# Ledger of designs, part 52: designed miniproteins, single chains, continued (5)

Each design is a single chain, and the fold is of that chain. pLDDT is the mean over its residues in the fold that is shown.

## One batch from the design tools (miniprotein)

Design m17795
Fold by ESMFold2-Fast:
Structure m17795 (fold): chain A 67 residues (1-67)
Amino acid sequence: VEVSDEDMELLQRAVLLTIIKTKGKIKRSELYESTSLPKSTINRLLKELEREGRIRREGDTYYPTEK
């Protein structure tokens, strides 16, 4: 049985967002060290979170945008 891609993405995004919110700011390299996900997957999920306005990027540093 195939797991929903949307459910898997939501879980993975939630993990990344939680790390970013807990740190208040975090470098991309630190995200790679903090997760078991491939770098390409992390980069894709970060792009989607940024597109959704849930995080903000300055160079290689990420910040939460939630109120």
Scores: mean pLDDT 75

Design m17796
Fold by ESMFold2-Fast:
Structure m17796 (fold): chain A 92 residues (1-92)
Amino acid sequence: MEEEIKKLVHELIKKSDEVAAQIPDPEKRRELIHITIALAIVVSAYLAGLVSKEEALKFIDGAEQRIRELAGDLAEPVVETLKKLKELIEKS
């Protein structure tokens, strides 16, 4: 389970970079990158026992909403990965 969560975090970073490259607004692009970095930190902190499952899941939900606002239709690959990540964390 931890290995699968780590793999999804790497996939999230890769997909977010691909989506960010397609966003013409540099402020929106920067915010998407920052949210992705924050997600990776929060999930890593959860795996280290520093953040609760509830806190990690709440952060993922907030990040999903903001990513959709920033990227619109381009957000789908990132949102799909976030949903898989959320499911694995809920089961862990």
Scores: mean pLDDT 86

Design m17797
Fold by ESMFold2-Fast:
Structure m17797 (fold): chain A 80 residues (1-80)
Amino acid sequence: SSEIEKLKKKFDELYDEVLSKLTEEQREELNKILRDALEGKMSKEEALKKIEEIMKKAGVPEEKIEEFLEVLGKLLDLIE
């Protein structure tokens, strides 16, 4: 749907911005969590919590973390 496409584009933009602030190891950890969540191996709640912790350690601004987690949460809710 167009809603999924819009959320994916917003997520891709935020993802690129966030990754620019992460170390290579933090990027690998974040990408693993995203894969596990998308494959249903990790709950939405656990994935969002772990990603928040990585972004906070990387010094990502809190407002940007909240925006990223909101968009990701909505995207995961649409992938039933």
Scores: mean pLDDT 83

Design m17798
Fold by ESMFold2-Fast:
Structure m17798 (fold): chain A 75 residues (1-75)
Amino acid sequence: MRERLEELGEEAVRHATEGARLLAEGSAAAEAPLRRADEALAEMGRLAREDPSLEPLFREELGRVLEAARAALAA
């Protein structure tokens, strides 16, 4: 389960970064990567609810996603 949560976190970071970049450019193409980031985050949250021992890792990965999106929006 930890490996799956880490994999989903990497996917969420990639999709959130691309989506935020496209959103900053005013592109409608932002919708697809932002939806994929949301889907990955929702699945990570579901895994953390099923196994509370994953909660610290989920919070760490969520922080990474938010920071990546913020950095992309600021660029």
Scores: mean pLDDT 84

Design m17799
Fold by ESMFold2-Fast:
Structure m17799 (fold): chain A 92 residues (1-92)
Amino acid sequence: SFKEEIRKIIEEGIAEVKANPEDRFSVASRTVLKIRELARKHGLTPEEVYRIVKEIIDELKPKLTPEQQEFLDDIYRAVRTIARYEAARAAA
């Protein structure tokens, strides 16, 4: 169900970008914040979130327009950056 909840958040973001393409960056930021809040409530690490998000994006990306794919790339890069930052911080 957790993967399905993240998928729903991402799909809602895709729908919002389809309606308002000019808001792509702000929609991506809000989508990432919603995913992070959900992860916090369930005790998931940033690395686990990155893995789940990557899997969902890989499943959705082939069915989407180039603009919607760029939106998914924005989410992917943000989640990956957070996971790498937290891993580096933990290793220090």
Scores: mean pLDDT 83

Design m17800
Fold by ESMFold2-Fast:
Structure m17800 (fold): chain A 91 residues (1-91)
Amino acid sequence: LDKALAAEILKREAEEVEKFAKEAKEGKLSAEEVARRAEQLIQLGSTPGIPKELRELGEEALKAAKAGDLKKAAEKLEEAAEVLRKMAEEI
């Protein structure tokens, strides 16, 4: 995989996760939608070579979403976006 393409994909993913977290804070998303996004981050963070912090943040976001705490879920998604952004900068 081209490193430039991989960096672009991760940067785009970080931007989408950040936007999703903002919409969750604004009450525009259901708990089910936030939970699905958190599950996607858990899957990505379970991939070899991806920092385990991404999986852990996804698990915390999923737990918060299932409890109906969308503000906490959004905070964990914002932290996950930072991890993705740093990954894009490292490649």
Scores: mean pLDDT 82

Design m17801
Fold by ESMFold2-Fast:
Formats: structure tokens, sequence, C-alpha cells
Structure m17801 (fold): chain A 52 residues (1-52)
């Protein structure tokens, strides 16, 4: 479904952004993953609200 495709894209994007931030800030893998999860959750929430 369109939602599944968007979720996959958001997950990939969130991971890439978190990896970049983690590298710049010297975060460990655990901290980087928490950032990725937070960004992904935010993207999903915003997407679901926009689609109504």
Amino acid sequence: SDRDIQYQQFQQQSQQIADGIGDVLGMDDSQTQKWADMLFDTDIWMYDRSQR
C-alpha cells in the first residue's frame, strides 16, 4: 500500500539523518538508534495526520 511505501522511505530517511547527527555529535549506536526511532515516529505521526 502507499502507506507501507511511505513507512519504508521514512525509516530509511530517519536512519540516515540519525546516523549523520550521531557522527557529528559523537553519539554511540544506542543513542543514534533512539534518534532514528524518534524521527521515524514523528514522520509517521505527521503523515497519518495529513492523510486523514
Scores: mean pLDDT 80

Design m17802
Fold by ESMFold2-Fast:
Parts: C-alpha cells; structure tokens; sequence
Structure m17802 (fold): chain A 62 residues (1-62)
C-alpha cells in the first residue's frame, strides 16, 4: 500500500460518514426547525467526528 492509497480510502470513508451526518441534519431541520447557525455548528462537529473515525478505521483495517 502507499500513502496516497491510504489517504484516498480515508477520504472515501469520510464522505460516506458525512452523508450520514447530512441525513441526520436534514431530519433535525424538518423536525425541530433549527436555524442555519445551529445546523452549521452541528455539521461542523459531525464533519470533524467523521474525519477522525475514518482515519482510525483505515489505520486499523489497512
């Protein structure tokens, strides 16, 4: 394996996890009427978590 391949896999997993976060955010908007500012904060936190989890999974399952 190469660093480029590992990085690509991390990014692919991150994108998949982020899609799940976006789905949850869409539900919160519809159900709770969250403001754009609140949604932006939630999404930023979810994006950070998705990136951290993707890196951990790739490193453990390489």
Amino acid sequence: KKEEEKQKKIEELRERMLKTVDAGIAHLRAERGYTDEQIAQIRANGEKAAEENAELFVKEDE
Scores: mean pLDDT 71

Design m17803
Fold by ESMFold2-Fast:
Parts: sequence; structure tokens; C-alpha cells
Structure m17803 (fold): chain A 64 residues (1-64)
Amino acid sequence: AAADPVVRGARAFLDLMRRERADPAVVAELEAILRGVEAGERDPADLVRAFERHFGFPPPLPPA
């Protein structure tokens, strides 16, 4: 996981979504965006916008 709390929070939430039988198309879309952000190919703001569009909230903070 990256040091960025947005990336860490998104990763934790995606792992939870996979376990809870979330829509696989939504999980795949968010995973692709997250991988791009982790690779430095996408802006972390794209990840925030995708979360807000699908869920109505930004990526939650990672576990303390």
C-alpha cells in the first residue's frame, strides 16, 4: 500500500467490497483507477470522484 491515506483507504474499502459480494463491475472499475493512481499514471482525485459517483462519499480513512 502507498503512504497516501486516500490510496490506503480505497484499497481497504475495495478489499471489503470483494468480500461482501459488491457489484464486480464497480469493483473492477475502482481497482483499475486505484492501480493507475498507485503507478503514478492517474490523479488521486480521479479515485475520489469515482467513489463519490458510485457511493456518494470519498474513500474512507484507512484503519488507524
Scores: mean pLDDT 76

Design m17804
Fold by ESMFold2-Fast:
Structure m17804 (fold): chain A 65 residues (1-65)
Amino acid sequence: MSKENAERAREASEELFEKGPESVSSYAAGNILKVGADVEERLPEFRRKSEEERRRREEEELLEE
């Protein structure tokens, strides 16, 4: 979990340093993928709740005005 995520980030950072500054974009993309993978497990439930709440608020605000 957290330790493994940190280990992965550290390995990506070391690889970035070996490749040089050109790898900055690759590291950013890797970080996004790392966070995305962590969210993927919760995504079905979290996304549903977040999407419903967001959609409901937008609908209510539009209907209110």
Scores: mean pLDDT 59

Design m17805
Fold by ESMFold2-Fast:
Structure m17805 (fold): chain A 87 residues (1-87)
Amino acid sequence: MLYEVTITVVTTPEHAEEIKAKLVEIASKYGEIKSVTVKEVDGLAVIEIVVLVPEENVEKLIEEIRKLAAETPEIKSLSIRVTPVPE
Protein backbone atom coordinates (compact mmCIF):
# COMPACT_ATOMS: atom_id res chain seq x y z
CA MET A 1 0.00 0.00 0.00
CA LEU A 2 1.13 3.59 -0.68
CA TYR A 3 0.76 6.50 1.73
CA GLU A 4 0.81 10.24 1.10
CA VAL A 5 2.95 11.80 3.85
CA THR A 6 2.64 15.58 4.24
CA ILE A 7 5.43 17.16 6.28
CA THR A 8 4.97 20.79 7.38
CA VAL A 9 7.84 22.69 9.04
CA VAL A 10 7.85 26.27 10.34
CA THR A 11 11.22 28.03 10.53
CA THR A 12 12.85 31.45 9.99
CA PRO A 13 13.37 32.68 6.39
CA GLU A 14 17.18 32.64 6.77
CA HIS A 15 17.12 28.89 7.59
CA ALA A 16 14.34 27.87 5.15
CA GLU A 17 16.61 26.84 2.23
CA GLU A 18 18.92 24.73 4.45
CA ILE A 19 16.00 22.99 6.22
CA LYS A 20 14.16 22.45 2.89
CA ALA A 21 17.30 20.77 1.47
CA LYS A 22 17.58 18.44 4.49
CA LEU A 23 13.86 17.54 4.32
CA VAL A 24 14.13 16.78 0.57
CA GLU A 25 17.24 14.61 1.15
CA ILE A 26 15.48 12.56 3.86
CA ALA A 27 12.17 12.27 1.96
CA SER A 28 13.91 11.12 -1.26
CA LYS A 29 15.41 8.13 0.62
CA TYR A 30 11.96 6.76 1.53
CA GLY A 31 9.60 7.76 -1.27
CA GLU A 32 8.74 9.90 -4.29
CA ILE A 33 8.46 13.63 -3.65
CA LYS A 34 5.24 14.94 -5.24
CA SER A 35 5.53 18.60 -4.23
CA VAL A 36 7.66 21.02 -2.22
CA THR A 37 6.27 24.45 -1.31
CA VAL A 38 7.71 27.31 0.72
CA LYS A 39 5.48 30.18 1.87
CA GLU A 40 6.38 33.25 3.91
CA VAL A 41 3.76 34.08 6.57
CA ASP A 42 4.29 36.96 9.03
CA GLY A 43 8.10 36.77 8.73
CA LEU A 44 8.20 32.98 9.13
CA ALA A 45 8.87 30.33 6.47
CA VAL A 46 6.38 27.46 6.14
CA ILE A 47 7.82 24.48 4.26
CA GLU A 48 5.45 21.74 3.05
CA ILE A 49 6.66 18.52 1.42
CA VAL A 50 4.29 15.87 0.04
CA VAL A 51 5.86 12.41 -0.36
CA LEU A 52 4.38 9.20 -1.78
CA VAL A 53 5.77 6.45 0.48
CA PRO A 54 5.54 2.61 0.46
CA GLU A 55 4.02 1.21 3.70
CA GLU A 56 7.34 -0.31 4.86
CA ASN A 57 9.06 3.13 4.72
CA VAL A 58 6.41 5.31 6.46
CA GLU A 59 7.68 4.73 10.03
CA LYS A 60 11.32 5.16 8.94
CA LEU A 61 10.54 8.50 7.25
CA ILE A 62 8.62 9.78 10.30
CA GLU A 63 11.44 8.75 12.69
CA GLU A 64 14.12 10.46 10.55
CA ILE A 65 12.05 13.68 10.24
CA ARG A 66 11.37 13.77 13.99
CA LYS A 67 15.09 13.26 14.63
CA LEU A 68 15.91 16.19 12.31
CA ALA A 69 13.41 18.42 14.18
CA ALA A 70 14.86 17.39 17.57
CA GLU A 71 18.42 18.21 16.38
CA THR A 72 17.46 21.50 14.63
CA PRO A 73 16.55 24.32 17.10
CA GLU A 74 15.54 26.58 14.15
CA ILE A 75 12.53 24.30 13.47
CA LYS A 76 9.77 26.02 15.46
CA SER A 77 6.97 23.61 14.52
CA LEU A 78 6.64 20.19 12.86
CA SER A 79 3.42 18.55 11.61
CA ILE A 80 3.20 15.17 9.87
CA ARG A 81 -0.01 13.90 8.23
CA VAL A 82 -0.25 10.35 6.84
CA THR A 83 -3.05 9.48 4.39
CA PRO A 84 -3.56 6.10 2.64
CA VAL A 85 -3.68 6.36 -1.16
CA PRO A 86 -6.78 4.52 -2.46
CA GLU A 87 -6.28 1.96 -5.24
Scores: mean pLDDT 86

Design m17806
Fold by ESMFold2-Fast:
Structure m17806 (fold): chain A 90 residues (1-90)
Amino acid sequence: MTTYDFSATPDQGGVVTTSKVFTKDGKPAVYARAFGAPATVTVTNKETGETKTVTLAPGQSWTWSPSGEKLSSPFKGEGDPVVVSAPPPP
């Protein structure tokens, strides 16, 4: 089973939140959202050593899973999505 590491670093004056979530298909995912400043999020595939890095604008969110990713528009102004923290499936 492929294992992934997630890290997130906000720029000065900002905050970034991360949560383990599931996609609609029940696949493990990570959610990240930047507040007040841009943030850099990095995903590392522990089996291959490959890394993926994205930069989030303030108010922008990103959901990543092995099967796909989705980046929100930073200026759409809808309330925070409900995210559930849960362990990845076996």
Scores: mean pLDDT 64

Design m17807
Fold by ESMFold2-Fast:
Structure m17807 (fold): chain A 83 residues (1-83)
Amino acid sequence: MISLEEISNFLASYDLDGDGVISKKEIDSVIHDPRLRQKYYSLLNKMDKDGDGVVTPEELKDYLHTQGYNLTDEQVQEIFDKL
């Protein structure tokens, strides 16, 4: 189980362009360890339902709901706003 704090820290660490959107390219730029990269790719792929390589606030909300976090759109936006 991934904590909300771990997810928030992941998003904050890898939003390199500051637009509140995480991409595989940003992960590739920061993570050199293939095992860590694969872990975050797995997390990104669980959130990225459209397969476009980009996580939106709506996709993050849907993923968090599957993990048992009943967050509102406002609460998800607050996570992105911290980036």
Scores: mean pLDDT 64

Design m17808
Fold by ESMFold2-Fast:
Structure m17808 (fold): chain A 99 residues (1-99)
Amino acid sequence: SPRERIAEEVRDGVLEAIENGEITLEQLKKARDALEALPPDATVEQMIAAASKVNPAIAKIVREAAWRGEQAGLTPAEIRDAIVEGLKRAIEEYEKKKK
């Protein structure tokens, strides 16, 4: 599904960014919290801006995911849910690998 694809792409992208030293786990958690704290009618632009305040690398991943969601006909709310799901999956996977 388009939503599942976005969640997987976000998960993979942020895990790669952590491995490359571009973002930290704490920044990833802040980005998750910032996106979840947005109002229900939040636009894609507001999602990108929220992520950008945490780290430009996260904002890039969010922008690319949002573009794919828009191409697939997803609403901003569905895009947000898919991105947040991807961030949550990345946090869980990274914490399991962290000693």
Scores: mean pLDDT 85

Design m17809
Fold by ESMFold2-Fast:
Structure m17809 (fold): chain A 75 residues (1-75)
Amino acid sequence: SMRAELEEKKEELRRKLEESGELNEDMLAALEALPEAALLAAAEVADPENPAVQEAAAAYAERVRALGEALEAKR
């Protein structure tokens, strides 16, 4: 399933970051965003002309942008 694949990739990335000692809030936020991004990608493949899928993709992109700005403001 998509979620299982995402959990696998997420665990691989987290393990690598922990091993490097570079796991921080930015990396954790990026890892947590992976499931939503992949679910939206799967929905677009299933029905790319569905306006609900297009709206969900746009909303996700806006949340990623807002998260990026919030993380930069913390610095």
Scores: mean pLDDT 60

Design m17810
Fold by ESMFold2-Fast:
Structure m17810 (fold): chain A 81 residues (1-81)
Amino acid sequence: SSEEIEKVVEEANKKMDEVAEKNKDKPLEEQILALTKVMEDTFQEWLDKNPGLPREKQEEVYSKLAEVLNEKIQELRAQKE
């Protein structure tokens, strides 16, 4: 359901904020890699819990997680001016 997708996206967003805070003193490239790993790990965990889902549904979840990641990357880049 859309509510379940919203929950996994919210979880990823919170984990990304935590990881960004823990890595704030690291180079930008390392921060981006750490956030990307959170996205990929969250998506893989979701796939493992939801086996046999249609490709279209998998793509929808991946797209929403990628959107959150891109927003976080833009925030990090803005902080560097």
Scores: mean pLDDT 82

Design m17811
Fold by ESMFold2-Fast:
Structure m17811 (fold): chain A 74 residues (1-74)
Amino acid sequence: MAANAEAMVRLLEATASRLAPEDAEVLREAAEAARRVAETGELTEEEREVLARAERVLEAHREETLAALEELLA
């Protein structure tokens, strides 16, 4: 669903802005992957790897992720 994908992209980008460049790059790459999946309806092996890596970054930076989510939901 396009609206759901847009929300995920916003969360990934907002969280990325709070992280070091290395981790921020992972989340921005995941945002691009999420956009492609939403547009094509295809989830490739490369996109799965990018999303899995982003999930690990979000878990490692839980406080920043929650702060970004709170800002977006305000």
Scores: mean pLDDT 79

Design m17812
Fold by ESMFold2-Fast:
Structure m17812 (fold): chain A 72 residues (1-72)
Amino acid sequence: SKERLDKEVELALEVMKAALYTRIAERTGNKEDYKKAAEEYRKASQIARELGDDETAERFENLAKELEEKAK
């Protein structure tokens, strides 16, 4: 369905944003960049759950938690 396809596209975009912010944060060491990366992984996790992919959602939640620790 279009709704499912739109969510799959949104998931892909959030994952790309999360990866980009993670790369920026690793280069800058900036806590704000780590926080932005974590926020995008949390959004990706939510969309993955809406798509019924709980395993992928849990993986993104774990990545977000790791990045949140680095943002402290």
Scores: mean pLDDT 88

Design m17813
Fold by ESMFold2-Fast:
Formats: structure tokens, sequence, C-alpha cells
Structure m17813 (fold): chain A 86 residues (1-86)
């Protein structure tokens, strides 16, 4: 696991990396999954560009509140993905 991810997310780092892998795979296999990601970000109140950059591994927010909100948006996107598959 990335040391930066461990530092940013602490005890949630393993769940974060697991969910990030699931969501990035879903987006790669179905381009329309971007709308599910946008819905998750909107429902949690997170900027989609920040959310997308965190999933891409190009950004880790310095604000711990923002990191927690993005993690919640990632969890929400995974919930919506399971609904989408059904």
Amino acid sequence: RSEKIKEAFGDKAEEFEKLRKILNKAAKENPEFIYIEKKAAKEVGVDFEDFSSVLAGTYIPEDPVKREKIFQAIQKANELLEEFKN
C-alpha cells in the first residue's frame, strides 16, 4: 500500500484502497459509471474534481475534514455501484 495513503487515511487506508480499486475498475469497464461517481460526490457534498483526482491517485487533500468527506463519497459510490449492478 502507498505510504501516503496510510498517512492520509490511517486505519481506513485498507478500505480506501479496496474501494478505489473497485471503483476505478468499474469506471474502466463502463464509461457511464462517471455519472454514478458524480451522484455520490453531489450527495456527500464533495467537489467532483477533487473526488476524481483522489480516485486517480493524483491528489490527497491536506484538510482532514475534506479527506473524510471524500472517503464518504467513495463509500457512497460503491453503494450506488452495487445498486446499479442490480
Scores: mean pLDDT 78

Design m17814
Fold by ESMFold2-Fast:
Structure m17814 (fold): chain A 59 residues (1-59)
Amino acid sequence: SLREEVAEELARKYKVPRSVAERAVRDAEVFLSAFGVEPTRENLLPLAETFLEVELRLK
């Protein structure tokens, strides 16, 4: 699924456990859903990456 693909990419890129990346992707999906936006790779990946970076205190 798109969720699994994005989570795997982020887990690999940031060298974090899959569960940590999956949480960021879920938070991004909830955010998009709240604004009535359909999740696509183009919108989900950068948003999930932003949430992950905030969680990891990189921002």
Scores: mean pLDDT 84

Design m17815
Fold by ESMFold2-Fast:
Structure m17815 (fold): chain A 64 residues (1-64)
Amino acid sequence: IRNSGPFPLDVDLPAGRYRLINEHPDTPLIAYVNGQPLILAPGASADIDGPARVRLPGGIRLDA
């Protein structure tokens, strides 16, 4: 899943392991995992475990 749009995208994740990737080269981005902010530096990634509700700003990719 990838948010290439200007609006935040809400995703409900089933049980599993996922990776959030900030694809922006120069800008830190904030995703929300179960309502908690997760700050991703430019080009950074973070692993998360489902089930989870995730809010993706534009420029963050979610891989399963």
Scores: mean pLDDT 78

Design m17816
Fold by ESMFold2-Fast:
Structure m17816 (fold): chain A 72 residues (1-72)
Amino acid sequence: MPVPSEEELRKRLKELLERFEKLLRSMGFSDEVIEEALAHIEKIMNTLIEQKKYLLAQKFLDLAEEEIDKLE
């Protein structure tokens, strides 16, 4: 099974953050709450990527994308 590259994970993260921002904004959350939520996801992902935990980072993105898909 191919391990995802850092480039692929960072691209997916960017797309996830854009989708999540749009979702939270559509639900009426304040800019402050949106900024905090996005920052937390980005920090978790950056930590996993920096530690070279690429499979765990992929699992986190897969779960987050599934939850966003359910709310859209």
Scores: mean pLDDT 83

Design m17817
Fold by ESMFold2-Fast:
Structure m17817 (fold): chain A 94 residues (1-94)
Amino acid sequence: MTVEEQLRELAKKNGVSEERYDRLLEIVKKAPPSAYVSAATAAALIIELQPSDEEFDEYLKKLEEAVNEPDPQVARDKAFKLAMELARKLAEKR
């Protein structure tokens, strides 16, 4: 299963709108190769958290900021840090 297919199925399972899924996927696709896995992981965690509109926009902005970082190593580190923060929030919610 491709990352796109996995994210689509996860979004559907968690009641995420097509608009939100498209916005997340577009940002993940912009990620440099160094940050791609971390960005995809962060996107999956955002979907699983089922955030409010305000929280979703905040996470989306942080993810976009990470992938748009000019230094690919810094982009990777920022995306990884975001994924770890989201994973912690998901664990605390459960």
Scores: mean pLDDT 82

Design m17818
Fold by ESMFold2-Fast:
Structure m17818 (fold): chain A 76 residues (1-76)
Amino acid sequence: SAIEALIAGVRDAAALLRTEIANSDDPELHAQARDQLEALIARLKELAKTASPAQRAAIDEEIARLRALLAEIDAK
């Protein structure tokens, strides 16, 4: 479904951001990664408005993973 494809796309984007964060201590890159992660969370929250209960559970799990990655950036 379109929702499942969007969730998969968010996972791929988050994996790329995690790799960038792991490979760089550049504060500007970290700030850009933070902004991108917050944008992905906002997109998932919007998606949740039209999602089924099962899709909403998957979206909530992904939001939790993105928030954990934000906390990892803040710890650096």
Scores: mean pLDDT 82

Design m17819
Fold by ESMFold2-Fast:
Structure m17819 (fold): chain A 75 residues (1-75)
Amino acid sequence: MKEKLFAGAAVGALIYVEDPSKLEEARKKTLEVINSTLEEAKKIMKEVQDKLSKLTPEQVNKALALASEIYDELL
């Protein structure tokens, strides 16, 4: 469960950091990941890590901070 929550929070934060106009899409994606299988959540986490490696350090820090906030709200 906790792995799914973090994966959902991380992917949502990443979408929002890349395009703030996609806030609703980010929220929907977070919920979809939380309701997915553990295998799907792990796959999404790998995709998030690959995406983060292409971002600037400032964007990475912002995405991680937002992911942490979303995760804490979901607990």
Scores: mean pLDDT 76

Design m17820
Fold by ESMFold2-Fast:
Structure m17820 (fold): chain A 91 residues (1-91)
Amino acid sequence: NYVDEIQEILAKAIEMVYKKEVDKWKLKEVSEEEFRKTLEEVGASSSLTDSIIETLKETVGKLYLPDKEEVTLEEIIAIALKFKEEEEKKK
C-alpha cells in the first residue's frame, strides 16, 4: 500500500534525523531541506519525497495543528520527533 510505504520511509527518516539532533539536544527544528535529504538517503525518489511532504501537511498537520491554515514541514517534523522521543523513553 502506497500510504504504508510512505509511513515506513517517514519513520526511517525521522529516526535518522532524531539520532543526529538528540546527540546534543532533545529536539531541534529540522529544515525541509534536511528532511528531504534524509528521505533521499533512505531511498525515496524526489517525486516520492514531494508526495510524502504534501501528504504530511494535509493529514498530520490538519490532525495535530487544526487551527493553522498553513502548516510548515518543520512543525510536522517537530511533532513526529516528539512522538519518537516519547516512544524511545517507553521502551
Scores: mean pLDDT 63

Design m17821
Fold by ESMFold2-Fast:
Parts: C-alpha cells; structure tokens; sequence
Structure m17821 (fold): chain A 57 residues (1-57)
C-alpha cells in the first residue's frame, strides 16, 4: 500500500541528511502522482539516488 511504502521510505532515509530525505520524498511523490506504488527495490533506488544527489548539491 501507499502507507506501507511511505513508512519504508522513512525508515530507509531516517539516518540520512535533511536534503537527501527531501529529495527522496520528492521522487516518491512523483511516482504516487503517476499512480504507481514503489516496490521495495524501487524505494532503495530512490534512496540511493537521493543520497548521491544530496552529496553533490
């Protein structure tokens, strides 16, 4: 469900910087807006990309 995906996203990002958390949330919202519930693997990719982007921004 969307709620389960959101909770998993929060768990995966809890120890990351505020910037990485915000970038991950933005990617998640884009997928939800498109009518797609991210899988666990998709959430892991979102988190990895957000962490990488936050390091260079």
Amino acid sequence: SIEEARKLLEELTKDLSKKAQELAKLSFQVMIRAGKIPSEKELELIVANAEKSAAIL
Scores: mean pLDDT 83

Design m17822
Fold by ESMFold2-Fast:
Structure m17822 (fold): chain A 92 residues (1-92)
Amino acid sequence: MTLEELLEKKEKEVEEAEKKYEETGDGKYLGDAYENLGSFYLALEEFDKAIEYFEKALKADKKNEIARTNLLSLLEGLGRKEKAEEVKKELE
């Protein structure tokens, strides 16, 4: 499987999780799907996309510790201190 095919599968998993969220209101599956895609982009050093998907993961599931830890680490590492403080306040 190519990296492109793997990415398409992860994007499809997000689409399926979004549909499940519309049916159940349970943000955990959606948060996990966004976190997995964010982690994939992080591994590819696609930092802006990783940030986007970790933010979406936390919007779906505020308790997603992996998305929180990775998002804050990325924002601090990239010098985006104001955005990191906004995220910390949203998680309080």
Scores: mean pLDDT 83

Design m17823
Fold by ESMFold2-Fast:
Structure m17823 (fold): chain A 87 residues (1-87)
Amino acid sequence: SAAEQVRRNEEEARRLNEEAKRVAATGSPAEAIAKLREATREIAELAKQNMAIRDEHPEVGPLAQEAIDTANEAATENARLAAALAA
């Protein structure tokens, strides 16, 4: 279902973000920056998939929008962390 697709994308985005945060905590600054940027790109693609689902399936609109907002928040946090590590 559309709701299951949104939840799968949300779960995948969460896993990618958790892995990037782990590498940021334990890896070198260069490794952390690369992983945070990679995760930000992959999470953005999952958010785009949820945007398409939202537009095609209005019945899951609020669920999809919540997942999109969460993904955008994670991307903003990852960008800030990468910038701090790059100094």
Scores: mean pLDDT 85

Design m17824
Fold by ESMFold2-Fast:
Structure m17824 (fold): chain A 98 residues (1-98)
Amino acid sequence: MEIELLKEEFGEAIKDLAERIKETPEELMTEKHEIILNLYEGLENEDLEKILENFRKLAEIMAEDGRVESLETLKRELEKLGLERLAKILREVIEKHK
């Protein structure tokens, strides 16, 4: 259910982002690009563990980049959508970086 809801709400956006990343030259590839590709593969394969692991990695990088307010906004949207496992990851990452 949670994976199906995530694919319904964000699947197209993540797919579009992954396709743009695949066009990026290897020398410009960052850890964020690799994480997004892994997140997309997790969605295609319905691998919840891979989705949660890569989502946490992305959130940690965003918090280290000073984007904690963006993560708080995303957390509220995920809670509204019922994506509680993803929302929990964001709560833990935000609390760690307060």
Scores: mean pLDDT 77

Design m17825
Fold by ESMFold2-Fast:
Structure m17825 (fold): chain A 106 residues (1-106)
Amino acid sequence: MFTGSLASEEEIEEAARRAGVSLSTARRIARALEEADPDMTLRELAERVGVSLETLRRFLLALLRVRAERHGVEIDEARIRELLADPDATISEVLAPLLDALFSRP
């Protein structure tokens, strides 16, 4: 697997603070997310990390917001919230709005 960092340590820490999750939990989610198969569902990721879907959803939304803000891009937050509400949504689907915003800038 190509191991690219999806977030810096500072972005993980800020997202953890905004989501109200421990830094330890946030680092575990971020690591699992980077190592996850893109076809892995949010449910499977939550089970692998040992967190609730609610905790996973809060952290991922916060992380995507922090990444978007730091890179000066706008994300479709409504779309991200819709994807995060579906436990069968894949990791690639949830990350797509941020990746599109980061790589489609003129």
Scores: mean pLDDT 77

Design m17826
Fold by ESMFold2-Fast:
Parts: C-alpha cells; structure tokens; sequence
Structure m17826 (fold): chain A 72 residues (1-72)
C-alpha cells in the first residue's frame, strides 16, 4: 500500500463521514490488500449501527474474519 496504516485509518474514517455507502468497498479493499488490522481499527472506531451496516454488506469470508477480530 502507498499509505501508512495510520493514514489509511484516517482516510477510511473520513470516507465513512462523507460517503458512508462506499465503506463496504473500502473495507473489502483493505482486506484484499492484507491490511486486516487497519480494517479492524476502522470498524472499531465506527458507531455500532454504521459498523453493522458495513459488515452486513461484506462477502461472508470477509465478514467472518472481521467479526471474529471485533469479538476478541
């Protein structure tokens, strides 16, 4: 990735505020890029309702991985 983990978290949280409909795609892109820790940090920073909305739109594999991390 061309951005640091801290920069990716910041950009993803800014996206969540300006264009929340893009969040499932952003989270999926982070996971596909091997940035699972960034994806978890972003989801932990979201309000519960927004976090659930994002998770519900992810493919099963991605959702299962992130849900396990969030429960830990």
Amino acid sequence: SMLSDEELVEKALALAESQPALMPYAVQALLDAGREEVAVRVLEALPEDRREAVLSQLPEDHRARLTARLAA
Scores: mean pLDDT 82

Design m17827
Fold by ESMFold2-Fast:
Structure m17827 (fold): chain A 74 residues (1-74)
Amino acid sequence: MREELAEEARREIERLEELGELDEENKEAWLATAEGLRDSLDRAVKGGASEEAIRALLEEARRKAEELEAEVEK
């Protein structure tokens, strides 16, 4: 359901923000990325975007979080 996907996407964006705070070199860039994803998600939800579009944002947030997790675990 669209609302559940949006909530899951927000959770992944929050995880990205938390991981971004651990990356001292690129913290500002990662936090800006998370903010951009949150703004995109909010506009998609309010604009009546499809579940498929919201799922794409969820998958993007997950990809970015996984990428950052691999970077900070080095």
Scores: mean pLDDT 79

Design m17828
Fold by ESMFold2-Fast:
Structure m17828 (fold): chain A 65 residues (1-65)
Amino acid sequence: MSEIKELERKLAVTEMALGIAQAALDLEERFGRDTSETRAFIASLQAEHDELRKKLEELVEKEKK
């Protein structure tokens, strides 16, 4: 139970971070700033989100069986 709950919490935190990073990207584009670091950060967060989601799915399947 605690492992699934921790993964759900990490997913929520990563989703919030993605939202903030996307807002920062939009702001940087509006002011003509370099977006390279923000884009790299978003890509890193997206990869982490995908991995956490996969782990959550695997744990849910294991608990169902």
Scores: mean pLDDT 81

Design m17829
Fold by ESMFold2-Fast:
Structure m17829 (fold): chain A 98 residues (1-98)
Amino acid sequence: SSTLAGITQTPASATVAAGGSVTLTVTSSLPGTVSELRWYRQAADGTTTLLASATGVRSMTLTLTNLTASDSGVYYGVAVLADGRSASGLGSTLTVVA
C-alpha cells in the first residue's frame, strides 16, 4: 500500500552526546529497479543538503561522526527509481546534546 510506505529509516530518532557518532540506515522495499538511494539533511530554514548517494542498492547507511549541535535535525532517505519516480522516508530525528 503506496510508494511512501516502502521506505524504512532506522533509527526513527537518536539522542547522542557531542563528539559521538550515529549510523542511520535507509531501506527501499518499493517495487521496481532502484537507480539511486540518497541521504538528505533538512535544516530548520527548509534548506535541504545532499549528504550521500549510492546507485543500484536497496539499502544504504549514513555514519555521522564527531557530532556537534549543528548536526541536529531531520535526515531523510530518498529512493529514486529507474522510471524517475521517487519516495522519501518519514525522517530520522537526530538530537546532539552538549
Scores: mean pLDDT 81

